Designed miniproteins, single chains, continued (4). Designs and how they scored, part 5

Each design is a single chain, and the fold is of that chain. pLDDT is the mean over its residues in the fold that is shown.

## One batch from the design tools (miniprotein)

Design m12142
Fold by ESMFold2-Fast:
Structure m12142 (fold): chain A 99 residues (1-99)
Amino acid sequence: MSPTVENAVKEIKKILTSTKGTVKEKAEKLDKYVTILYENDPRFAKILSEVTSSYNENEEQFFKENEDLLNGVDPSLLENGGIRFKVLAVLKALKELNI
């Protein structure tokens, strides 16, 4: 991976596990680093699109199959359905990339 992609992955993992900062600040930082990955790694962009499509087809099934990926995530990020989906989608994409 490029240093830019490696740093974005590292920062995403820190954001998801950190107890510091507000949900809004964490969501904004998550969007920033996800955008960096999306723009700099075509495999991440493709997998994230496929994950989003799968979620839109059956939200309940997607959560049931992937809820274990939320282990170790800051619980405050999981209280909002939209943020919870973004977190789960990103973690699923990173898992598929073996990152």
Scores: mean pLDDT 80

Design m12143
Fold by ESMFold2-Fast:
Structure m12143 (fold): chain A 100 residues (1-100)
Amino acid sequence: MKPLSEEEVRKRLKELGERINKIAEAYLDGADAAKVKAELKEVLQEVVDLAKEAFPEESEELDKEEAELLEQLEKSSAAEAIRLVSEQFNLIVKRYEEKA
């Protein structure tokens, strides 16, 4: 596993949050629901990968949470998928801030 600095982790969290916002904006502008969900799946995977780098001791639990969320995303509307990914992202951000 390649080590990340706290500065790099915070930078990646900011970039991931901006990507979620852009996906939500695209959805409001009439983007295809299937494309929105596919992009959210990619962002969720990157969010979990970043969380595993900061919390390697939680890697197995994070993998289980990712699998459950991916299943929920498959069954959800685009609007519900945006909410689910945003909630998971915010929980990870809060955990990083509490660690500091």
Scores: mean pLDDT 81

Design m12144
Fold by ESMFold2-Fast:
Structure m12144 (fold): chain A 89 residues (1-89)
Amino acid sequence: STEDKKRLAQELANLADTPEEAAEIVRLMVELLKLGASVEELKEVLEYLKKLGLSSEEIIKVLRELVKALKKGEEEYKKFLEELKKKAE
């Protein structure tokens, strides 16, 4: 829903150290959604990022790697998600 997307964007932006980094994180989230990532998958990513305690730069790097993986295909994307989950557990 629109409400879920807005909430997800706000929660991801709150992980940023600066407004510029918050804007880049939200931009990458929108790109992932346009490429076919679900809100549910991105909520899971948010929980992994919180658990890992990453810096803004590291979060942006992870989101950029997710974009690249999804552009390569569904299998590459799911593999990256599974590796991220394992690191967060």
Scores: mean pLDDT 84

Design m12145
Fold by ESMFold2-Fast:
Structure m12145 (fold): chain A 68 residues (1-68)
Amino acid sequence: SEQRRAALLEMDAQADAIMAQAKTLSKDDQRKLAQQFLAAAKVAKELGMDDLADKFEALAQEILSLNE
């Protein structure tokens, strides 16, 4: 669980860079990235990292809104 927690915190640390890259991706790759954030949010909830889970869910929704 500590290794999974560390991986989620690393993803959080890279969130701004990931979101900048998301804006340059194709719609299909944006959907895949949003699914990765939703999967990470689920793992964060399982580890009791509720604030991080909420953040990742919000970032996934932001990426999906780029398809407008």
Scores: mean pLDDT 85

Design m12146
Fold by ESMFold2-Fast:
Structure m12146 (fold): chain A 92 residues (1-92)
Amino acid sequence: KAVELAKKGGELALEAGKIAVEHGTGKELSYGIAAALQGIGAIFNAEVLKNGYDGGVDAIGGGESAIRASKEAEELGKKAKELGKQAAELGK
């Protein structure tokens, strides 16, 4: 069901947000939360999720730990986007 795929997308975005938060400041925390919310909203705006997450990953920056966390968050965000696209197609 579309709702279940959206839920999975939201879970992956939330996981990505956790990784970003553990290695970031208050600003990165808000980016992680935004990514998690976009995962849930992927049924509506899968393209927005991609652009938002790519921008959030770029904003994290910093040392090797932050770069690694950014890559993990980006990968999970891409997974959430894919599930969101599938949910949107099933919702038609």
Scores: mean pLDDT 52

Design m12147
Fold by ESMFold2-Fast:
Structure m12147 (fold): chain A 72 residues (1-72)
Amino acid sequence: MKIYEEIKKKLEEWKKKGADPSAIRTIEAIVENLKEKGVPEEIFEKLLKYLDKGPSKALRDFIKENKEKTEG
């Protein structure tokens, strides 16, 4: 799945820029978990877009989206 590889490349770029290693590791774990569950490519596309602003911001945006779904 090409989108998964693109996410991994973005995370490696952020690692080189000195982004928060904890945030990067958490996103990697989320991606692996979602991959195991066979979620739609659209979920990975959202993560890739969030990563343009950095892994910490991507985590915040991902949590916000999950909370929105939970609240209805």
Scores: mean pLDDT 74

Design m12148
Fold by ESMFold2-Fast:
Structure m12148 (fold): chain A 96 residues (1-96)
Amino acid sequence: SERERAVELARRGAELFEKAIQAAKNGDYDKAVKLAEEGARLFREAAEVSTDPELQQAFRVGADLAESMAEAAKNGDYDKAIELGEAAVRVLRAAL
């Protein structure tokens, strides 16, 4: 179903965000940026295929937070990047 597809995409995105947080905590910031950007892409796709307005909004918020995480990491704000990544995972787990 479209809902099952959207939820599966979002779960994969959340897994990538968790890996991005772990990469950032390990000092692998280039990997953290790439994983966060890929996770954001999956959440944007999940929002596009979802027909549930509440899930669409949660996926968009998750994507925005993941993109902010990548931007913070690019700017050297590593503690902020980890904080934003953890916030993204919390928003998405609450919606799923």
Scores: mean pLDDT 83

Design m12149
Fold by ESMFold2-Fast:
Structure m12149 (fold): chain A 60 residues (1-60)
Amino acid sequence: DGAAIAERIARRELEKLVEKGIITKEEADKILELVRQGRFEEAGKYYHEILKKKGKEEEI
């Protein structure tokens, strides 16, 4: 199931971002919900908007 695989990959990547403090768990949950619904374009757009606001993980 492509959707299940996509959700698994997104979940792992989003968990890393939450652990690094780049995004919140609520933001990660919203992205996962969009992925689960097959709304990949919206999920990607929301993800990139969050990253633009919070910057890159290059502060360290």
Scores: mean pLDDT 73

Design m12150
Fold by ESMFold2-Fast:
Structure m12150 (fold): chain A 61 residues (1-61)
Amino acid sequence: APTPLERMIARVDALLPQLDPATAARVRALIAQARAGDMDAVAELSRLLSEAQTRISARQA
């Protein structure tokens, strides 16, 4: 079964095509760091996921 981290990464990865190139590059770097066991990267991914969802919704409305 996928771990909570794997599920978070899958959600973030699905948003990558909708992000600007600079944010997408940062997110890819954070995914690599989180997979390497960086807890700070996991926390930052969670924060960026929430912010990205809010920005995408605002942009489409």
Scores: mean pLDDT 76

Design m12151
Fold by ESMFold2-Fast:
Structure m12151 (fold): chain A 93 residues (1-93)
Amino acid sequence: SLEEQIKALEAQFKQLQAQVDQLIDQLTQAVQDGAPQSQIDALVSQINAATQQLSDTARQLSLLRGSSQDIADAMGRIVRAVNNIALQNALKK
C-alpha cells in the first residue's frame, strides 16, 4: 500500500541520515587529527554516496507524502556540515 511504502521510505531516510551524520563526524575527526589524504578521500567518497542515497530517498518521500519541513531541515543541515568540513580541509592545504 501507499502507506506501507511511505513508512518504509521514512525508515530508510532516518537510517541514511544517521549514517551520513556518523560519516561527517568521522571526517571532522580525521581532518582535525591530520589524517592521511587517502583516508580523508575515502570518507568524502562514502559521504557523497550516502548523501546521494539520502537525497534520492528524500525526493521519493516528498513525492509520495508531500514536501515537509523536516526533510528540508535535515538536508540543509547536512549541506552546511559538509561545506564547513570542506573549508576546514582547504585551510590545511
Scores: mean pLDDT 80

Design m12152
Fold by ESMFold2-Fast:
Structure m12152 (fold): chain A 74 residues (1-74)
Amino acid sequence: MELLKSLNKEELEKLKKLLEEELRRAEEDGSLSEEMLETIRARLEVVKIMLETNDPEAALEKYKKLVEEKAAKK
């Protein structure tokens, strides 16, 4: 999370691409648990928000809310 704040736009776009590829691969081969897939999806959402807002604090806040909502549903 902290490392994401130091990334520039190009690095965030590369990270987004890597996370999308990792998620697609994992979904296709079933190699990761549901918990791992959720973690990758959550990280991808944070990166997308950072690209849209240029505000890593807002992105972190949204990610925290998503994690808390997910925990409440279990």
Scores: mean pLDDT 70

Design m12153
Fold by ESMFold2-Fast:
Structure m12153 (fold): chain A 66 residues (1-66)
Amino acid sequence: MEEIEKYRELATKYQKLADEYNKKRDELVKDPSKEKEANDYGTLSAKYRGLAIQAELKAKALEKKL
């Protein structure tokens, strides 16, 4: 079902963004003067991880109806 694939694609996209922001956070945390910026990227990573989980759960809910 295309709708299920859409949510799986969204989950993959958001997970990729979460991973990218987490990598940026890890690089910035090495510099004490960038601690707040590192925390901001950590927050963005957490946000997109949450969105990825929500999209995956939606895809699974739709899949169970098949």
Scores: mean pLDDT 82

Design m12154
Fold by ESMFold2-Fast:
Structure m12154 (fold): chain A 80 residues (1-80)
Amino acid sequence: MAAEVAELLEAERPAAEKELAELIKKSTPAEAEELRFRFKAVVEAAEEVRELLEAGKSEEEIRAKLKEIHEEVERERAER
């Protein structure tokens, strides 16, 4: 299960990257920067979740880590 979820997250990445590229083409420079920032944050969060799943961490531990990542991303965003 955990390894299967990690593989699913990896498989969705190319589709997400393609969708992001299409959105960036239709966006203003400011919108494109926001989209790139959000995409980077999501990719980094997905990588952390994958590592936790591979380590056999509980759903509660994964949720706690996601909350921590969200708070860190919001902090970085506020510093911009």
Scores: mean pLDDT 70

Design m12155
Fold by ESMFold2-Fast:
Structure m12155 (fold): chain A 94 residues (1-94)
Amino acid sequence: MALREALEAVPREELLREVEERIERAEELLKEGKKAFEAGDYKKAAELAGEAFNLALEAVEMAELGGLPEELIERAKKIMKEAAVLLVEAISKL
């Protein structure tokens, strides 16, 4: 897999930082998506939720392949679940 090959070239400290940045960005997008949903902008909510889900999924994959702390993986999985729920709810309103 291309992601696995890329991770083999990245130092653990750099990998940890990149995963943390993806998690933080996904959390930010999820918050903005929830605001859009509350405002009735279901299209924007779906787009933001989809982006948050993809970033959180990448963070989980990178963290699992890199052997990063389980707490970090759990945090990313939580974001994925919340983003998936928001995405489904937003699409159901379209």
Scores: mean pLDDT 84

Design m12156
Fold by ESMFold2-Fast:
Structure m12156 (fold): chain A 61 residues (1-61)
Amino acid sequence: SEELEEFLRKAREKLGVEMERGVAEVSYAVSRTLERRGDEEGAERMRRLGEENEEKARELE
């Protein structure tokens, strides 16, 4: 359906920003958990992933 295709495109555009922000929040939470467990390298990787996804969210807006 043409109507459904247009709806899905608009939904993907709006959801894209929220999804990237959600991934960033989860990445930061995982980073803090890894840091508490003494995995400094894992924590740093997850923090960088969070920063990258925050940038993607900003670019989509």
Scores: mean pLDDT 79

Design m12157
Fold by ESMFold2-Fast:
Structure m12157 (fold): chain A 59 residues (1-59)
Amino acid sequence: SSALEERYKQLSELNIALNKRDWTPEVIDKMKELLNLTDEQLDLYLARIEASHKKAEEK
């Protein structure tokens, strides 16, 4: 569906921004909306992304 295609496009754009560590309030808000995260789940998700980046730097 067109809605699913738009969702994929937005997720791809967010993934690029996150890989650049471009965590602007707009990017964070869009991620929370697209993934239907609570504030607590968002904090956990961001912590996991940061941990993954740190782990990648160690390898």
Scores: mean pLDDT 70

Design m12158
Fold by ESMFold2-Fast:
Structure m12158 (fold): chain A 91 residues (1-91)
Amino acid sequence: SQRSAELRAKIAEERKRMLEEGRAAIEEVLLGAAGGMAVMYGSSLSLSSSPEQGKQLIDEAQKLGDELEERGREEGRRLQEKLEREKEELE
């Protein structure tokens, strides 16, 4: 049906937007982590000479990764709820 085609197109568009927003969020976190590393080690990356600081940075990066994954799941749920509401309006 025409409504079904419109809904599928809208889902595809919103999925694309969510992926773009997720990518931007990941890039922002990676830039922050890189900046933190530069400050911690000056102009040189020296994990072998500062293993404790290297471990801390890795642990922090992993935590940020986990937080982004959880945020992605939460945003996915919100998008699904929005699409379900719009589907009810079309039915």
Scores: mean pLDDT 61

Design m12159
Fold by ESMFold2-Fast:
Formats: C-alpha cells, sequence, structure tokens
Structure m12159 (fold): chain A 89 residues (1-89)
C-alpha cells in the first residue's frame, strides 16, 4: 500500500535524524513527530492535519541539523540520500 510505504519512509527518516542528534531530548522530539506523522498518513487523516504534522516534523529535523558540525551534517545528508534512493526503487 502507498500509505504504508510513505509511513515507513517517514519512520526511517525520523530514526536517521534521531541517531544523528547530539541531544537526547531533540532525538525524542523528532522521533515523536515522525511517529505522529506516520500514524496520520497510515490512518488517511485529512490533508490539513498531515501538513501540520509535516511542519512539526520538519521543525524538529531542523533542530537536529542546527546542532551538527559540518562533517556530521555531511554524514547525515549522505544517509538521507541513500534512504531517498531506496524509497524511489
Amino acid sequence: SEREREAEAVLELAEALAKASKDEEVAKEVLEAGEELARAIREGAPQEEIERLEERFLEAARKVVAELSEEERAELEALLRELAARWEA
């Protein structure tokens, strides 16, 4: 199912971001935001709700990136490109 694949992709992205995080509270925030977004996608929530949860997830992701060094950011970007390539296969 398309929804299940999309939800799985969100969860994989959230886990990658959490592992890259320098702060356990920020890691928890991005995981929780990703889980809420994945659940809404799976349940077929209204587009407005999905967009709101997506914005929350992106805000949490930005907090992760803001804590990273240039080298750590490059490692995360490489991992995200690998995940994106798998989702398009």
Scores: mean pLDDT 82

Design m12160
Fold by ESMFold2-Fast:
Structure m12160 (fold): chain A 97 residues (1-97)
Amino acid sequence: DEESLEKIDEALLKFIESLLEQKRYDDVRAFLDRLVEQMLIPSSAEQSLRLLARALQVLKEKKADDLVEYAVARLRAALPSLSPEVAARAEEIIASL
């Protein structure tokens, strides 16, 4: 439902902000890696793609350009292993940055 999605988006924003404030950049990278890995699993691909898109928007808004570039590089490396539908949507996310 919409309320549940809003709560997830708020929790994700607070999570990323907390890690950035603590300078836990390795933990942000590990989180991004996990999202990309979950995109390789059909049952979790849609949720992981949505969470990755939101995380990239948050990182861009916070001017964490190095982390955005890291995530984009990881996502591009994963593209050949993703389903065609997920790969196309991932490319759209990269283009929107």
Scores: mean pLDDT 82

Design m12161
Fold by ESMFold2-Fast:
Structure m12161 (fold): chain A 77 residues (1-77)
Amino acid sequence: ALSAEDRAKLREAIEWIKEHVTDEDLTDPEKRRALIEELVARFELSDEAAKRLALAILESKDVEDLIARLEELAAGR
């Protein structure tokens, strides 16, 4: 399970994603990889949070789907 600190960081990442990320960033493999690296570095995510974020990004079809997945992770689901 994610720590309370990791969940707080994911909530901050969700708000950043809403402002800065487009559907194209999720469909291009190179942009997707850059996005994962940027989010891990920017929010100083733990290995567990980084792994779950990366899986959510890789499994998401669009930004709306990604936000829904990350909100579930932040809620401990």
Scores: mean pLDDT 85

Design m12162
Fold by ESMFold2-Fast:
Structure m12162 (fold): chain A 70 residues (1-70)
Amino acid sequence: IQQAIDYANQSSIYARQAGDTQAQQYSTQAVEAANDGDIQKAIQYLQQSVQQSTNPQAKQYAQQARQLLQ
């Protein structure tokens, strides 16, 4: 799951740079959930981050993190 956490962090960084506050928050919450061992919650937050992201790189990293946790 460490690589998924790394990708979620990258998604958060790109979302922040794009001004996508909601997408950034969802990716950050996914990192927190994954660190707490709540993988199912992390997947849900990553799905929300993908839906809210307008930045292609933020969206791609969130999608990759989600796939690694499935």
Scores: mean pLDDT 83

Design m12163
Fold by ESMFold2-Fast:
Structure m12163 (fold): chain A 66 residues (1-66)
Amino acid sequence: SAALEAARAEADAVVDRALAEGASRSEFHARLAELAARWRARGLPLADVRAVVEAAVRRWEAARAA
């Protein structure tokens, strides 16, 4: 869906910004929690929100480990 595609793009932007700024784990998770709340408010199913958050966390952790 367009809403799911937008959520993935927003998550990717937050990951990229957090990596560029050297954000802490707690700062990164706080930003994702804020986005997740907005996605739920827009009517995204909880399963989709969870999948986007999990993918963003994995991407951020992988980039930080490299």
Scores: mean pLDDT 87

Design m12164
Fold by ESMFold2-Fast:
Structure m12164 (fold): chain A 55 residues (1-55)
Amino acid sequence: MEELREKLAELNQQIIALLRQYRSSTDPNVKEELLKKILELQHQSAKLQAEILAS
């Protein structure tokens, strides 16, 4: 349980950092890659939240 919550906090921090990079970037290709990575981390976060709630 504790490890899952720590991972969730880390994922949320990574998402925030990537969103900051996304807003600062001017290159459309870089922005698209960052957005895909953000979506992947958000999916992982959602799965992890579901696991915590199912426990």
Scores: mean pLDDT 82

Design m12165
Fold by ESMFold2-Fast:
Structure m12165 (fold): chain A 58 residues (1-58)
Amino acid sequence: AEFQANSVRIQQLADELRAQRDAETKRAEATGNGPQVYADALARAIAEVKAEADRLGA
């Protein structure tokens, strides 16, 4: 039971990380250079995703 619960949670997190990265990549590509505030927001979002992945990967 716990193995399946962990598998589902890991799959959900992987799907969320993949979706977030894909969305951010598409936004960056679509907007081209974008404004500075967008760059700051993107960098922060990437840092948060990485921190969460590091916490779960430990």
Scores: mean pLDDT 67

Design m12166
Fold by ESMFold2-Fast:
Structure m12166 (fold): chain A 80 residues (1-80)
Amino acid sequence: DSLRQRGQQLQRQGDVYDQQGNYDTAIRLYEQALRLYRQAGDTDGVERLTRQLAELYLKAGNYTKAFNYNMNLELGKKDA
């Protein structure tokens, strides 16, 4: 199994928990998937998950984390 395939599997599991409103579990799974996408060099996967984590932290009421993930997206757009 490639790191990218493992990341995709974890992302799909996170999607299920997000749909159930279990944001803490979804965040954990997305953060694991994000780590795998970074190791795989999947810049598209990193960007998509960073955006998803920003939204998910906002839904969970963690505004500090939501802001940090949004800032990472905006900095990536400026520098890339």
Scores: mean pLDDT 79

Design m12167
Fold by ESMFold2-Fast:
Structure m12167 (fold): chain A 76 residues (1-76)
Amino acid sequence: VEAAVAEIRALLAAGASVDEVEARLLAHIFRTRDPAEALALARAGRELFAEHVPAEHRERVLAGLDGLIATLEAEA
C-alpha cells in the first residue's frame, strides 16, 4: 500500500497527466487481492487527488473514487 501511494504522489508531483495517474491508481487497486488493501489504496488515492489535482479535473476524479470506495466498503 505505502509503495503504491508513494508512486502516485510522485507522479502527481512530477506533473503526470491526471488520466495516467488515475489509471495507475486503479491498476494498483484492481491488482490487490485483499479487499482491505484495495479500500486503503482507494482512500489514500482520493486524499492525494483532492490535494494535488487541478480544480477542473478534481470533481470528476473524486466522484469516480468516491463511487469505488462505496463499492469496496459494501464488500468489506
Scores: mean pLDDT 77

Design m12168
Fold by ESMFold2-Fast:
Structure m12168 (fold): chain A 88 residues (1-88)
Amino acid sequence: SGEKATEYAREGTRAALEDPRSSATQATAIALLAIGGLTTARFTGDYQRGAEDVRAAAELARESGSERAAEYLERAAEELEKGGYLAD
């Protein structure tokens, strides 16, 4: 669901911001990609494109060493793919 996708994205963003292995710039880039993906899904109805952007955020999190953030962002993308961003 969209609500679950949003919650997983929030947890992933929080994990990235709190991870000492990520710079503030890297954490901000991850957050912007995750928010961008959710916004794309919500406003355009393109849930697959939204999920793709959120998966890109997960990859940046993994590359920065924030594996926990990457796990949450992967779950957010899965929730977008399951039925779209239907609830807020």
Scores: mean pLDDT 75

Design m12169
Fold by ESMFold2-Fast:
Structure m12169 (fold): chain A 58 residues (1-58)
Amino acid sequence: NEIEELAARFAAAKSDDEKLEIAAEMVSLGTVLPTREGAQFAADHIDEVKQLAEELRK
């Protein structure tokens, strides 16, 4: 399951850039990050996540 793999990669990510790319991929698939920490990260970076998700949908 791609979503489970993305969630595991998010948990293992060491940098904010990696977390932002993974969060954008999950949002582009129409899902949300499965952890409270992930949801908070997405909320804190909402404009960047939305922009990257739009690019990925193209």
Scores: mean pLDDT 74

Design m12170
Fold by ESMFold2-Fast:
Structure m12170 (fold): chain A 100 residues (1-100)
Amino acid sequence: SKKEAYEKILEIIDKTEEEIKKAKSSEELMEILDKAASEITDIIDTEMPDDPKGQEIKKMVAELKKEVVELYNDKASTEEMKEKALKGLEEIKKKVEEYK
């Protein structure tokens, strides 16, 4: 189930990247990222709550969300927020692929 949990996280990341690319506003992008963070956190907390690798993925997702929120508060463009989110998701994806 741990390998299956990481595979589900990869599917969420891939779907989230496509949704972020299609986002028409910063608010929509924030909602997409928030939903993805919640879904990834739920999988980790239910399937691997005591796994240090799972906790590191959870931490990376929380940090990415924080960085994108900071860009939003600084009135960055939607394009800048998309670039940050997509880069961060790609880095998280690489870690998930290493850990499965």
Scores: mean pLDDT 89

Design m12171
Fold by ESMFold2-Fast:
Structure m12171 (fold): chain A 60 residues (1-60)
Amino acid sequence: MEEVKKANEKMLELAEQYRAEAIARAKKTLSPDEVAQIEADLNKSLEMFKELLEEELKKA
């Protein structure tokens, strides 16, 4: 269980880093409107991912 908890913490950290990098890359090639859409989609996905990881921790 502790290893699963640590793995989930690392995954969340990586997901947050990926989100920031993805937005930075999008700003270089996409319009502001498209960047805003990507940011909203990534934020929604990250929130859902966090909830799923918390549920998995509860099962472990």
Scores: mean pLDDT 78

Design m12172
Fold by ESMFold2-Fast:
Structure m12172 (fold): chain A 74 residues (1-74)
Amino acid sequence: SSLDILRGAFLLLEGKFEEGAALLKAAADEKTIKQVGMNVAGQLLLQGKEEEAIEVLKSLGYSEEEAKEILSKF
């Protein structure tokens, strides 16, 4: 549901990476998970929270190298 997707995003923003990722993976398709992950990671980068942005992307299945490459495009 949309509420579960929003809850998953908020958990990721609060540093609850495993819990937030699990909820997103249960509630959303791959395209939606990717889109939400990019939005959350971008928001964390704007706050200066680069390490947390990397951890969000890693929790969603990206490697650390892939996460750093994605974040370099912001």
Scores: mean pLDDT 85

Design m12173
Fold by ESMFold2-Fast:
Structure m12173 (fold): chain A 71 residues (1-71)
Amino acid sequence: SLEELKEEAERALELAREQAEKEKDPGTKSILEHAVRQGERYLEEGKRLAEEGREEEAKKYFLKAINAAGG
């Protein structure tokens, strides 16, 4: 469901933020931080689309957020 995808995206980004925070290599940390920022932008866009009733587009953005968090 839309709600389940949103919750999954939020959980994935929380874990990705923890991974970025714990990373000691500056190069890897920078890549992880960029991925988190990318995912956060997708999550926020998904939330806006959901508020507008654009559910299928919102789902696509939540999936993009999950994918960004998983890289």
Scores: mean pLDDT 88

Design m12174
Fold by ESMFold2-Fast:
Structure m12174 (fold): chain A 66 residues (1-66)
Amino acid sequence: SAQDFIDSTIHLLNLASTSSPEMREVAIAVLTSIVQENPSLKPLLREAIAQSNASQDIKDELLARL
């Protein structure tokens, strides 16, 4: 569901924010790939970014790739 995608994405972003630079890049690449394959998920990814407590750097990089 849309809510399951948002919740899972928030958890991934939170984890990525406290992980190594390599794991952050993997998380960004995975999320970017998912929305490229299904552009209808872009608004849900934006919502997850807004709701997450992820660092501003990871938020800015993801938004730049959308």
Scores: mean pLDDT 84

Design m12175
Fold by ESMFold2-Fast:
Structure m12175 (fold): chain A 94 residues (1-94)
Amino acid sequence: SKEELYKEFLETLKKSVEELIRAMEEGPQKAEEVLKKAIDEIKSLADRLGKQDLADMVIGALEYAKSLPLEEARRVLETVLKFVEKQIEEDLKK
């Protein structure tokens, strides 16, 4: 269902954010590997949802966060998670 796909999308994004932050602590090579995997998973789920624009925005934010100092990256990624949760809630109310 649409609700189940949105839950998978949000859970995948939360996991990707957590894994990216951990990888950034390990170093830039590990962060790049984790980011590439996250991008593939997010694109796949967004395609099934018909939400390519949402995927592009999220991917851009993840790539931007990877370029930042760790504490700034955490803030950016937390903001993106809250934004995505809000968009999903609003779409499911329609």
Scores: mean pLDDT 84

Design m12176
Fold by ESMFold2-Fast:
Structure m12176 (fold): chain A 97 residues (1-97)
Amino acid sequence: PRGPLTEEDLRHMAEQAGEIVAEEERLRREDPEGVERDLREMAELLGVSLEEAREIYERQLEILRGLYENKDDFEKSKELVEELERLRAELLARAAA
């Protein structure tokens, strides 16, 4: 079992997720070439196609956006944090291979 996630911890994570999403949306508008470069680097690191890397990137943003939008829904926030943790664990394992 993981350590207990409090409502305060989940609210903090949701606020951070909102900041991350806002920054990514800003970068997509102001530096789309830089975002594409980062996606190519991620694809190479993970050993996946650029298309797959883009799908992973969009899935992460979707989870983060959902976490921010549902910050007052404790159960939904908990589910989204767990989903994000699973995704990050999968990516870390793949990068190590």
Scores: mean pLDDT 79

Design m12177
Fold by ESMFold2-Fast:
Structure m12177 (fold): chain A 80 residues (1-80)
Amino acid sequence: EELERRYMEELARRVVELTREQMEEMEKRIEEVREKNPKNAEEEVEKERKRQEERLQRELTDLVRQLDADRERLLEELRR
């Protein structure tokens, strides 16, 4: 019960931190792409956004897997 609560709090905190950092980087990259491509900025921005979203999704998936593995390891130790 406490372990599950702590897991959910840690997961939420790290997801928020990672998402904020990645979104700030994405916005910076999008602005840079927009400045370089004034005629077809929307198309290039959409491509960059998709690349950044894929990267964020991979990092979030890895983070969840890491935390899930840590949680299962602790549960196994407690059952021993």
Scores: mean pLDDT 76

